# Designs tried in a protein design run: designed miniproteins, single chains, continued (5). Part 6

Each design is a single chain, and the fold is of that chain. pLDDT is the mean over its residues in the fold that is shown.

## One batch from the design tools (miniprotein)

Design m16175
Fold by ESMFold2-Fast:
Structure m16175 (fold): chain A 97 residues (1-97)
Amino acid sequence: SELVEQAREALEAGDLSRALRLATEAINQGHSEEATPILLEIYRARAERGASLYELYMMIMGAASLITGERKEGNEELAKEAQEELDRLQAEADRRE
C-alpha cells in the first residue's frame, strides 16, 4: 500500500505527526496488518519524546483498539505486540502521575 510506504518514510524521517496520520488512514483502508507495527513504533517514539499524559492516554486507547482489531482478524502475534506497547504506555503514564 502507498499509504503504508508513506507512513514508514515519514516515521524514518522523524515526522511522527505525519506518520501517525498516514498509518491511521492505512488501517482505516484495511491495511491493518502492515500498518499496526508502524503505528506501535510511532507510539513508542512519541512516548520517548515526552508525550503529554493526554497523548499517552490517547495512545493507550489506540493500542487497545489495535488489540481488538488484530484479534478479530486472527493476527494473534500483532495483538500481542499491541498489548506489550499498551502495557509500556500505561507504565509511562503511571510513572508521571
Scores: mean pLDDT 87

Design m16176
Fold by ESMFold2-Fast:
Structure m16176 (fold): chain A 81 residues (1-81)
Amino acid sequence: MELLKELEEEVKKNLKEAEEVLKKVEEQAKNGQPVEDMEKLKEAVRVLSYKALVDMYREGKIKTEEELRERVAALEAALAA
């Protein structure tokens, strides 16, 4: 399954940076500061959401590659809004 591997590689490559970006944004919000880089925040949310989708697929909550693809498409649409 090519899509699953692509999502896993993106998560593996970018997870640490995504977690650091979210932590920074949380601290900025706590101090009443605006988000410094909205595009980096969107990328961080995308990576963490990909991890959640991969985990759901491996746990059998998402049962088909087609369902996984639809979930990814919905995520990308939400992040573009």
Scores: mean pLDDT 79

Design m16177
Fold by ESMFold2-Fast:
Structure m16177 (fold): chain A 86 residues (1-86)
Amino acid sequence: DTAARVRARIAAAEQILSLANKAKELFEKDPEKGKVYAEKAIRGLEGMVDKETGEEIRKAFEKDPKKAIELAISVANELLAQARAA
């Protein structure tokens, strides 16, 4: 069922975007909690993107968690737009 697969991809991308936005909100007040939500968002992205893209996001998180959160939001938005266009 193509429609069910499209809905599942949209739901997954929306969940990742929600986690990434929560990470951004929390990181300003509590960087440790922000990193926990960022880790969840990045793990979700790793399941939806190619290995190379997932590795780049993971490396960004290790070097600059704030920039990695912004990157995760950007990638999640792109995945959501692609899923909705299908």
Scores: mean pLDDT 84

Design m16178
Fold by ESMFold2-Fast:
Structure m16178 (fold): chain A 81 residues (1-81)
Amino acid sequence: MILSVEEAKERIKELLEELKKAMEAGDYEKAVEILNEIGYVLRNSEIPEEVKLKLEDVLLWGYLTGDIEKAVKEAEKILEE
């Protein structure tokens, strides 16, 4: 089922908070699960492609560098357009 822009944004915001908590706890297995779920939401949503690409780039960078707090803040700004 395709999620509306608003439904997808709300779900991603929830997942971003879970991602931040998982990374802060050092639970990298949980962090990967959350990143995969964010990817699933993006693929099955009406969010514009440009916004999807920016979100994917920012979150991948945060995971790879460990700067998850910065990545989550940037992702939240992207979601607010």
Scores: mean pLDDT 82

Design m16179
Fold by ESMFold2-Fast:
Structure m16179 (fold): chain A 64 residues (1-64)
Amino acid sequence: SSNLNLAKAGAQLLEEKGDTKTAQQINDLIAQGKYEEAADLGLEAAESLGPEAVREVKRRAQEL
């Protein structure tokens, strides 16, 4: 998956989980073209929610 797809999936999941602050930070990085940093932040935040969240981000990214 592209870093942009991982970043988008991460932001979406975090917003659904109520972490609107981190989702906004990811979207700001995407707007700046910083796709690798955005993807890394999204995966790191998902990791803090547990392995299910990481799998869900990767699954959603594949569908984008």
Scores: mean pLDDT 88

Design m16180
Fold by ESMFold2-Fast:
Structure m16180 (fold): chain A 79 residues (1-79)
Amino acid sequence: MEKLKKELEEAQQRLLEAARPLVEAGDQEALQLLRETQRELGELYDKYKNAKSKEEQEKVLKEMVDLLREGTERLEALA
């Protein structure tokens, strides 16, 4: 659990760092991608809160980390 929470925090920071120069440049595609990633992250967070087991919570946390990492890669591809 603690390792996944740390990975989630790291993934969130990397996404924001990748987005910053593109957002500052007014890149509309980057802004849309960031908004879509945040929307999907919110949906996963809702699943995390409603999870009925620790195993289900860990699975959702991993999906959140994977989503953020994918978002970072897509933002880096736009740069």
Scores: mean pLDDT 83

Design m16181
Fold by ESMFold2-Fast:
Structure m16181 (fold): chain A 83 residues (1-83)
Amino acid sequence: DAAAREAELARARELLLERGMHEEASDGGVLATLLNIYERRGERNERVEELTERVIAGEARVTQEERDEMDLEAARAIEEAAR
């Protein structure tokens, strides 16, 4: 379900950022999978894509505020789709 996928997405991204596992992201690993999950759920969001690109580029880790913003956008998309 969407909720389970969202939890997995948030968990995996948090794990990567917290451990600095940029290699997994660059190998087309977790971050690419997270992006695909968002796209398939109909939660395509320029903000999420921008943040993902920045993390892959190694500019900086996603802040807690940015992560919360991503989660909020996902929740909003789910709520809107429910109508």
Scores: mean pLDDT 51

Design m16182
Fold by ESMFold2-Fast:
Structure m16182 (fold): chain A 79 residues (1-79)
Amino acid sequence: VAEAEELYEKGLELEKQGKYKEAGEKFREAAEIYEKELGPTHSKTQEALYKAVLAYSKAYGPKHPKTVEVAEKFESLFS
């Protein structure tokens, strides 16, 4: 999970710089690794996906296909 942690931290740094598109990409990548290593219902997977949703929403808007894709993935964790 060290790789996912690094990607998550990179995403936070990019978010602080207002680089929401790049931040969302890093959060999505972190979530994919967390899902593989810890499973889809783990809190770290959930947090990374939620951060990706917020970042993509700021970069592309809430109804953009990229934002909807990660939002649907996030919702699937609670089904």
Scores: mean pLDDT 81

Design m16183
Fold by ESMFold2-Fast:
Structure m16183 (fold): chain A 80 residues (1-80)
Amino acid sequence: SPKEEALAKLEEIIKELEELKKKYEDNPKVKEMLDTFILLLKELKSKLPKMSEEQQLEITKQAEEEFEKLKKEVEELAKA
């Protein structure tokens, strides 16, 4: 179902973010950014079952797009 797919995708992104936190544990700015996004995704996960199927798909796509942007920002900050 769209709900199950969206929940699984958000969980996948959260897991990837937790692994990035371990990789960049010595970078406080990166950790703060990752923690903020993890918190946001956990809140979205809790609200997702009450959303329409269209909103579930939209939220999943937005989370993926924001995750890709965040990965690029993390790479840039880690090199600076």
Scores: mean pLDDT 84

Design m16184
Fold by ESMFold2-Fast:
Structure m16184 (fold): chain A 76 residues (1-76)
Amino acid sequence: DDERMIEAIKRAAEGALSEDPFDRDVWLAFIEIYVALTKKYSPESLPKVKETLREMAERARAAGHEDVAQHLEDLA
C-alpha cells in the first residue's frame, strides 16, 4: 500500500527533525529501511517515495536541518 508507506516515510522524516541527534539518527535509519524495502518489493512506488523524500528535504532545509535535508535528497 503506497499510502501507508508514504505515511511511514513522512512520520519518520518528522522524527528526523528532532532536536535530539540520537532520535534524528534512528528515524533516518528507518527512512533508509523503507526506501530499501520499496526498491526491493514495490519498485513501481519509487517515484512517489522519491517525491515525498524531496518534499521532506525542503521542510528540513527550511527548519535549518541541512544535514537531514541532504541525507533525504541522497536517498531520493
Scores: mean pLDDT 78

Design m16185
Fold by ESMFold2-Fast:
Structure m16185 (fold): chain A 90 residues (1-90)
Amino acid sequence: MRQELIEALQELIDELKALELDATGQKIRERTIVGYQQLIRRLTHENMDAAEAKAGALQLLDSQIEEARKAKDTKLYEALEKGKAKIEAV
């Protein structure tokens, strides 16, 4: 669970970094990346509970998916939804 969650979070960060986005999409992406890098750090260095981290990751993702939907950024929306499915599967 812990290692699989770290890998899923890192995979989503890498997918988000590869997207060509406008200024609004870039802000949504940056907030998501920063939040996930904090979760990876806490999972790796602070022995954070993996189930709590997963719940936090999904909550952040739901918020960012809604922001991407409001921005009408289809590329970002699809990448975030795909990432959510992977994180839920852990």
Scores: mean pLDDT 84

Design m16186
Fold by ESMFold2-Fast:
Structure m16186 (fold): chain A 91 residues (1-91)
Amino acid sequence: MIEKKYEELLKRFEEEVERVLELARKYLEPEELEEVERTLAKIRENLKKALEEAKKKGDLKALELHADIALGLVRMIEGIINIIYENRLKK
């Protein structure tokens, strides 16, 4: 059922966003945190639009693909946070 898959994918995405935001709050300066929060909000908005369109069309493959892309983007942001943190430790 596509509705159940939609709910599962949104839950997974939000859990990853919360985890990355906790890392950002711990390691980033306020200005950097604001940019991360803004970027994650844009990813969330784009994902919601893509998932709603896939759901309307009954396209399970599109729904899974857009969720995977959004999750990949969130993980890329996590990688950036780690690089910023490591660079601060080396000074």
Scores: mean pLDDT 84

Design m16187
Fold by ESMFold2-Fast:
Structure m16187 (fold): chain A 56 residues (1-56)
Amino acid sequence: MSANEVVKEATERALKAGGVEAARRAEAAFIQGINRGGLDAGAKAAEKMAEEVEKE
């Protein structure tokens, strides 16, 4: 999957687990990840956030 597909799925997972606020957290993680290490880092950060939300 492309980084954009990964972040879209992570955002959807967060939305289902914790609503709009959780989805926004996943998007914020993606943006911060991009600033640190580009699209790949952003996608991984978004996935980790979605997993954190799903465990809450």
Scores: mean pLDDT 78

Design m16188
Fold by ESMFold2-Fast:
Structure m16188 (fold): chain A 87 residues (1-87)
Amino acid sequence: SMEEAEAIAKREMLAMLGELEALAKELNVPQEVLQEISNETAKEFYKELEEWLKKNPNASMEEVKEKIRELAERAKERAIERLKEAA
């Protein structure tokens, strides 16, 4: 269901944001910079997911879950690089 997909997307996003917060603390990145990177990361993730869902209206829930995990991992990798650049 769409509700299940939204719940999984939210869970993956919250897990990612938690990892980014921990890394920012280790790298001594300012809270303002972490907030900016976190906001952009969430925005990019949901935009990519929405665009994929629009192009794949008949996707199975299994395909949706796999895509959410794939997009979350890619978003995390980009955010980690941004945090390292900010440090």
Scores: mean pLDDT 85

Design m16189
Fold by ESMFold2-Fast:
Structure m16189 (fold): chain A 72 residues (1-72)
Amino acid sequence: KKEELLKEVDEFIQKALKEASKLTPEQRNEVLKILSEARKKVRYYLTKQNDLEKAKEIIEEARERVQKILDS
């Protein structure tokens, strides 16, 4: 359901922001950029394109990119 994916994105963003507090300013800015772009793209595909699968791919790609930064 579209509402469930939007909630999942919001929860992911909140968790990532909390973890990003431990990072350098440069790493935090990169995380914020990834999260901002992912949220915009997910909203676009869910509301304008009705492409649920593409929205899920964007969420997973953003999670992998953020996790890589958090692990460094």
Scores: mean pLDDT 79

Design m16190
Fold by ESMFold2-Fast:
Structure m16190 (fold): chain A 101 residues (1-101)
Amino acid sequence: NVEELLKIFKEIVEAYENKDEEKLKEYIRKFLRLIGLSEEEIDKYLENLDEKDISAFVALSIVFLDEYENSNLSEDELEEIVKEMLKRLREAYLEELERRK
């Protein structure tokens, strides 16, 4: 869902700017849940969350929000791009969890 993803990314950026670490982790958790990670996988990821991981989430959020604002794409085209992106991100985060073993 494009609207849900936009809300999550906006909240991640706002939490980071406000130095609200707990809210930042809350919305990262919501994002990881949205991409299809289990609660156990999310907890494992968040236990090892470092400054580089946080910077990556903030950068992704900013890039996505900028692309959405400047997009000439239809809502249906955006929904399809979001579905493909969420699939690829899920695969990348599962690989990251394996590296943290």
Scores: mean pLDDT 77

Design m16191
Fold by ESMFold2-Fast:
Structure m16191 (fold): chain A 69 residues (1-69)
Amino acid sequence: MLEEELEYAEKVKEETKDPEHQEALAKAAETIRRALETVLTDPSAVAAAMRAAAEAYATVKKIEEEVKK
């Protein structure tokens, strides 16, 4: 769910000490947040927003693999 994906992105961002990773995670979180807003405000764009959120979440997972302790 988008809310869970957003929370996870924020958690990974807090765990990393690399500013480049923090910026990439912030951008991913912004994309997921935009998808949540799109679901509420523009039903015609939901499918595209969900795809963008899925790609952003894949980026979060890649960074998490590098940060995970």
Scores: mean pLDDT 77

Design m16192
Fold by ESMFold2-Fast:
Structure m16192 (fold): chain A 73 residues (1-73)
Amino acid sequence: MAFDKAFEVVKDLSGILSVKGPSPLSVEELTEILSEALEKSPDKQLFLSFLKLATKDHPDPKILEAVERVQAL
């Protein structure tokens, strides 16, 4: 289901940033990752809604910036 895939991608992204340590990915890199995940999603609107909800409290502000950029595409 689209919901399960969207959740897995968001969870993996959060895990990747945590594992990478103190240096967060650039907004450009995050936008590319999220854009590719959006392209793989069967329902882009559902994916974006879920992504926004799941990343609302994320500690890295660059993820929120990338989410906004992807929504504007």
Scores: mean pLDDT 63

Design m16193
Fold by ESMFold2-Fast:
Structure m16193 (fold): chain A 110 residues (1-110)
Amino acid sequence: SMVEELIRMGMLAIAAVAGLYVAVRALEKGKLELAQKQAEAAAEVIEEFLELAERFGADPELIERIRELVEQILAEFRAPNPDIAEIRRLVEELNRLLKELLKEVKKLLE
């Protein structure tokens, strides 16, 4: 079922936020390449959920805000001197918006 896939991908996107915190830990240890790779893997999972949510008619403004946050997070991980405090702030906002999107998606399926 596409509905089951959408909810599964939404839960995986929320789990991918934990992957971004793992990437932050790698960054704190000076493992820049590993941190970037982990952040990019998490972003890919989030984008798959966003594409499915768009197909189900989720709020396009909310989806675009999440995409912009993901791109800002990736830009910080790719920077020569990443701002860890800013990454943490952006990841917390991303977690909040992804939970909002998942809640809206679940309402569309009721």
Scores: mean pLDDT 88

Design m16194
Fold by ESMFold2-Fast:
Structure m16194 (fold): chain A 60 residues (1-60)
Amino acid sequence: GLEEAEKGAKEAEEAAKAGDAEKARQYMSISGQAARNGDLPEEERQRLDDRGARAVARAK
């Protein structure tokens, strides 16, 4: 649900800050799946995806 999706997004951001783009992408995927399974509104799902994408782009 929401907590799992947010946790995944934070993990992705932390991995990206550590320079681990691959781990960041994996956590982004987990966060996105948790958001979809938790039936989060499209706007919230997009916000989480944008956060992760920015983190991964920074790590690359």
Scores: mean pLDDT 76

Design m16195
Fold by ESMFold2-Fast:
Structure m16195 (fold): chain A 75 residues (1-75)
Amino acid sequence: RLERLVRGLKQAIETVTTKDQVLEAAKALIEMIRKYKPEAEDLIQRVENLISDLENGKISTDEAKEKLLEILDEL
């Protein structure tokens, strides 16, 4: 079940182009990790840091998208 959700979210992230869409995907990823892999708190922190960096303009939308895909590949 988790594998299907990861694949679906990865495909969705690959098609997003706006900051708001990346933020929505990042929040969905946090909820997915909390539900299916609650022990992976380090991954949640990484996604939260990514959200903060994107909101503060420290990274671009494209960079945030790439980092989210990298985190998904670790699930």
Scores: mean pLDDT 81

Design m16196
Fold by ESMFold2-Fast:
Structure m16196 (fold): chain A 66 residues (1-66)
Amino acid sequence: MTPEEYEALAERAKEKADEFEKQGIYTVAANYYQAAAFMYKLAGNPDKSKEYEERAKKFQEKAAAK
């Protein structure tokens, strides 16, 4: 896959994560944020990868608390 393809996959995963976050389904949101972080890393965007990895960790913890 090209970096552009990975960026598109990351955007799609982030979009799904945002929707599940709005629905309060934090386990699924965390999984999609983690997927987005991984895809951004493969796309060569380490700043966005780190950002979404941190967001995934926050929602994984939030899911465990709820």
Scores: mean pLDDT 82

Design m16197
Fold by ESMFold2-Fast:
Structure m16197 (fold): chain A 60 residues (1-60)
Amino acid sequence: SLDDLRARIDELLRRVMELQEEQHRAEAAGDTERVRALSAELDRLVRELTRLVEELRRLE
């Protein structure tokens, strides 16, 4: 449903924001391994978000 899709998008947006905060903290700490891991996870979530947003627009 549209409501379910919007809820999933909202949840992914919150997770992306949380991981971006963690990435900034890891960068400040000089934790290069943590930064790489968080960057990979962020890339994955952003791709999923883009897919769901496009799906939402097509169902509108």
Scores: mean pLDDT 86

Design m16198
Fold by ESMFold2-Fast:
Structure m16198 (fold): chain A 90 residues (1-90)
Amino acid sequence: SLDDLIKKAQEDFAAFQATIDRLVAQGAISQKDAQIMETNYRNIIDAQIRSIFMTNDQRANTVVPMSTPMSRHMDLVNRISEQLRKLREA
């Protein structure tokens, strides 16, 4: 449903933000880089949510893959976090 897509987008953003905060705390990325990444991610989420509300048409909404950019971004963040975890355990 539309609500499920919006909820997923918000959950993906929250998870991304938490991961970025952790990476900054660990010194893996700079505060400036974190700010840029957070701003870009927020803009992607806002654009996806806005596109759904702006069209408000069932046919138009079917061609918008809401999860694709966020899932890719989150996958990258998760891969970085996993590599850092393995490095700490080694």
Scores: mean pLDDT 61

Design m16199
Fold by ESMFold2-Fast:
Formats: structure tokens, C-alpha cells, sequence
Structure m16199 (fold): chain A 120 residues (1-120)
């Protein structure tokens, strides 16, 4: 019997200067069964008025994804990381670290980061 499990978490990041970098850690999002395949979806939403140019990187053991995009208020860009290696033990915890960087001049930028983990 295959049981699909999903968890999500949300953080916010404030960037106050061009080249400023914020780090968000989601170290304990989902406990997965042994043999589960894991997919991590990261959505970065601009909460700031106007258009921002940002870079986001998502990292977990054995995998890294990076994207750069221009997003207006309420728009999102998405990163996806898939682990081809299943979890080795029942109750293994999956987490991800996310960094976001402002690439162009902003007085203040606020970003909402949503992380969704799916295991099969």
C-alpha cells in the first residue's frame, strides 16, 4: 500500500538593500517512511509593490536548485527539487534551506516563501 504524504510551511524574508541575502531554514518539514521518493516545491512570492529581480536557491542533502526571476506584487516563481534516492529509514526527516537575494536596487523588499514536501 503506497501512502502519499504532504507537508507545507511558510516563511517571510525582508531585504533592505541591493545584494542583501536572507536565509530561511525549514529543517524538519516531514517525517517520511523508508523508501519514500521526495519532491520539494518552493514558491517565492513578491509581497513588495512593484517589480523585483531576485535570485533564490534551495538546498537539501544531495540536491540544489537555483532560479532568478522578475516578479511583480503577488507573482511567484517556483523551484522544484526531487530526490531519486528514497529515505533509508522510517521516520527520516526531510528539510530544506532557502536563500533569497535582491539583484537590483530596492529600498525594502518583502518575500513570502512557501515550501511543499511530497513523499510517496
Amino acid sequence: MIITKEAEDVGTAELKAPGDTASLDFPALLRVPKGARVTVKVEVENLTDGELEVQASAAMPGAVATATGRVRKGEKFTLTITLDTPAERDGDVVGVSITVTALQPVDRAELRVKVTITAE
Scores: mean pLDDT 71

Design m16200
Fold by ESMFold2-Fast:
Structure m16200 (fold): chain A 66 residues (1-66)
Amino acid sequence: DEDEDALKTAKELAEKALKLHREGGSPQEIANYLTAAGILAASIKDPQKREEAVKLYREAAAEVER
């Protein structure tokens, strides 16, 4: 399932961005993972899975912007 794979990957990318942010990682690396998560979330065709991925992305983005 392409949407399921995209959802899983988007979650993993968002989690990597959050981990890097909490550990004082590079802003560029954090931005790269977060951008990739957002792109994948937006590409999901199933509305329910897309909503879940977008929610996770937004939560990660909000924490990183702090």
Scores: mean pLDDT 81

Design m16201
Fold by ESMFold2-Fast:
Structure m16201 (fold): chain A 58 residues (1-58)
Amino acid sequence: SAAAEAGREAGERAARAAGADEKGVQTGLISGQRAAEAGHDIGEAGLAGIAAAMRTSR
């Protein structure tokens, strides 16, 4: 869906902006997409992306 795509992009951008490595960015975009699919707004999707990326980074 369009919301899932937007959440994925928000999670990816937020993870990259936070300095996550490529593995963290991939985890972040998946987390952002899931947050959007669960009905969270785009800002929450970005925050979910950062949180997931930080958990999986080096």
Scores: mean pLDDT 79

Design m16202
Fold by ESMFold2-Fast:
Structure m16202 (fold): chain A 52 residues (1-52)
Amino acid sequence: KQVIADAIEGASVFANRKYIDNTDFSNAVASDPSATNTTNLLAALYNKAVAA
């Protein structure tokens, strides 16, 4: 549960900085099945944010 909470917090920080909106979040999850678990999802969101 702590890992999930940390992933959600990270995603919220990126959203607040306008790096990733809800559409980008959904597309990241849909485009890479490996990113659907908590740790991989956070990594995918972070990589997308730094690539932007």
Scores: mean pLDDT 54

Design m16203
Fold by ESMFold2-Fast:
Structure m16203 (fold): chain A 72 residues (1-72)
Amino acid sequence: MTIREFILSSLPEGAKPDEATVEAMLAYLNRVAASIGLTRPLRADDDADALSEELRAAVAEVVQKWWLSSGS
């Protein structure tokens, strides 16, 4: 799956972010990328399955935390 699809799947059930919100989450992920062990910025079309299980878990946690703190 793509990073975009992975971000969408990491949100709470029933969450339907628009494209601008997904872009904002991706921008935030890339802002904190080094702190979670990412060696390069993520792009929406990157392969999420190429990430380790640990990196996918870290990405999901960052996305969920951003969603909760940014107006959920």
Scores: mean pLDDT 77

Design m16204
Fold by ESMFold2-Fast:
Structure m16204 (fold): chain A 60 residues (1-60)
Amino acid sequence: MELDTSDLGPDDHTAYTQRLLDYARQLGDQALVDKAQEVLDGRATLDDLVTALGTRHGSR
């Protein structure tokens, strides 16, 4: 297949953040919803959202 503009997805990070927002809303986690909204609004970074996720979901 040839490379196409639709394959590149310049705002792939935005799509990822939106999926996390939907997931957080379904989960009922308002803190994650707020973080994802801040990222989408351009007031926070993906790193902030990932940090919030890591803090909430402790793992070995």
Scores: mean pLDDT 67

Design m16205
Fold by ESMFold2-Fast:
Structure m16205 (fold): chain A 84 residues (1-84)
Amino acid sequence: MTEEERKKLFKEALEENPELSEEEIKQKAIEVTYGNLKKAKKAAEEGRLELTEHAAKVSKISVEDILGSDEKLRELAEKLVEEA
């Protein structure tokens, strides 16, 4: 997911779900981002490193960041959502 695509989805989610607070939309975005990073890490573990490299490029992070611990991936997901 690109930064521009993420900003668009966040805006659309706010417009479609006016009952949800900005904090609730943000938390949902963090969980989605974390899930995507976990999938990219698993792709590398399965020998599909090209998918991990693509995810790193799209997120503007390193492959080494994606190959980090699950705790570091969650912190990275939180940072990526905050920087959007």
Scores: mean pLDDT 73

Design m16206
Fold by ESMFold2-Fast:
Structure m16206 (fold): chain A 91 residues (1-91)
Amino acid sequence: SDSKLEGILRSLEFMETVPEEFLTEAQKHLLAAYRALKAGKPDEAVEHLKKAYELDPSYAEEYLLLAELILKKFPDSEKAKELKEELKSKL
């Protein structure tokens, strides 16, 4: 839902204020995905999101919502579409 996505985006904005040494490797990739999305780099965002999921699959719903956001902003991104379908199959 939009409220869940808003919560995730607020968490990512907060994480941008956290010193890198306090972030997990999964969180660093999640933050890199968010930065790539804001920079208009959907393929880079998808690759970082895949790595975040590989490192910590417990947040699969959050990764799915971000993949859906990437696809909404970049509807021609085949990588974002493929990631969305993969994450849906894991839920």
Scores: mean pLDDT 86

Design m16207
Fold by ESMFold2-Fast:
Formats: C-alpha cells, structure tokens, sequence
Structure m16207 (fold): chain A 92 residues (1-92)
C-alpha cells in the first residue's frame, strides 16, 4: 500500500547499502580491520537512512520510485568507494 510503502523504503535503503558493503569487506579487507570496516559500513547505512528521512521530512517531498532508486545507487556507490579506499590504505 502507498501509506505503508512510505516507511518501508528506510529499511530497504539500509539493507541496500549495508549488504554489498559487508560483502566487499568479507572478500577484500585484511582481518585486522574487518571489525572497524563493518562498523563503518553500518554507520554509512544509517547515515543514508537519516539523509532520506531529512529529505522527506524537511522538504515534505513524496519520493518517487525512480528518485529512490537513484538515491540508493548513489549511496551504495559512495559507501563502496570509501570502503575500497580504506582497504587499499590498510594494504599500503
């Protein structure tokens, strides 16, 4: 339903950011920084949700499915790039 769909996107965004971030960390991160990067991934996922809630509450905008997809893709890309940078810095 449209009303229930208005609150569900926050959980979907959280999972969409967190799951690929954790997959990257498990595949590529050195053991010594995995816990730190998993905590960072959770913070990035929570921050993405906070930004979405701010956009929806401050601007009183109805976010379209297309806008939601674009926002989610941008937040996933930002999170993965930051994590890749941290992994490479740890290997240097």
Amino acid sequence: SALEGATLPAEELYRAVLEPALELIRAEAPEEIKEELEELAERLAREAVRELEEIMSVEQKVITPEDFKKFTEEKVEEALELLRRRIEEAKA
Scores: mean pLDDT 78

Design m16208
Fold by ESMFold2-Fast:
Order: sequence, then structure tokens, then C-alpha cells
Structure m16208 (fold): chain A 64 residues (1-64)
Amino acid sequence: GDIMDLALELIEEEVKENNGFIDMDRIIAKLQEKFGLTREQALQVVIEALKKLMEETGIRPAIV
């Protein structure tokens, strides 16, 4: 899948496991590991994925 597809999947897993909370550092680390992104690049992907998810599904995760 695309970088964005993985970011969306990781967000959904965090929401399910952490009662609506997202550990951003965990998602960033996994994106860096899989795609060789910098922390800043991974953060941008996560932010964009969060916006997409909220627009399409109405899911409103909290960031820790």
C-alpha cells in the first residue's frame, strides 16, 4: 500500500487499542521504519491522514 494507507491503518489501530487516543510517536516511528521518512515527513503524513479520516468517517481521535 501507499504511505497514506499505512498511516490510516495505524491511526485506526491506535484508536481501537487506546480508547480513542493516538500515540503520535508510535505512528511516526512505524512510518519512519517502513518508508525511511524523517520525523517531520512522517508527522505531515499523519496530520493529512487524520484530516482525511475525520472528513470521511467522522472519527475524532485525541492526540497524546
Scores: mean pLDDT 78

Design m16209
Fold by ESMFold2-Fast:
Structure m16209 (fold): chain A 97 residues (1-97)
Amino acid sequence: MKHTIVVEIRGLPAKAAKELAKKLEEEAKKLAKELGLKNVKVEVEVRTTSARITITFEGSEEQAKKLAEKLEKFAKEEAAKLGKEYGTKPEVKVTLE
């Protein structure tokens, strides 16, 4: 089955948003390989105070849910670290379709 995960981060300055987006792309590719997902595509969009990462792949619903849960945990932890460094309170939203 084809699935899409969208990770949205808000409330980080552009430099921090770019750093987080790069880390998320690397983590998404690593986790997708570990879970045995096929036809993985990662798209990254960075704005002035936000980042959006879109991951499209083929796998089971169970694999998709595991990837979304792992990415949400990673994104929240990394965003919190960057928020402390830059004096902001970033928000993370993860959507699975």
Scores: mean pLDDT 83

Design m16210
Fold by ESMFold2-Fast:
Structure m16210 (fold): chain A 84 residues (1-84)
Amino acid sequence: SADKDAEEGLRKAKEGAELVKKGREIMKGGTKEDVLRGTGLVLRGIGLGWQGYLLGKKTLADPSASKEAVEKAKEAIEIGRNEG
């Protein structure tokens, strides 16, 4: 359903953005191990952000989507484009 897609999309987009932020912070630690660990988190975060973006786009294409679903979908798209 559009509501489930919007909720899942927003959850994934937010998780993705957090992982990208954490990964970038870890990479600043300057060790080879920190760079590898941080890069892994950034890549996972980007993947989740894109999943959130796609679920948000899917929700907006559904004419039966509730106002709440549309709002969550727009937030998921914004986060996925800019932060995840």
Scores: mean pLDDT 87

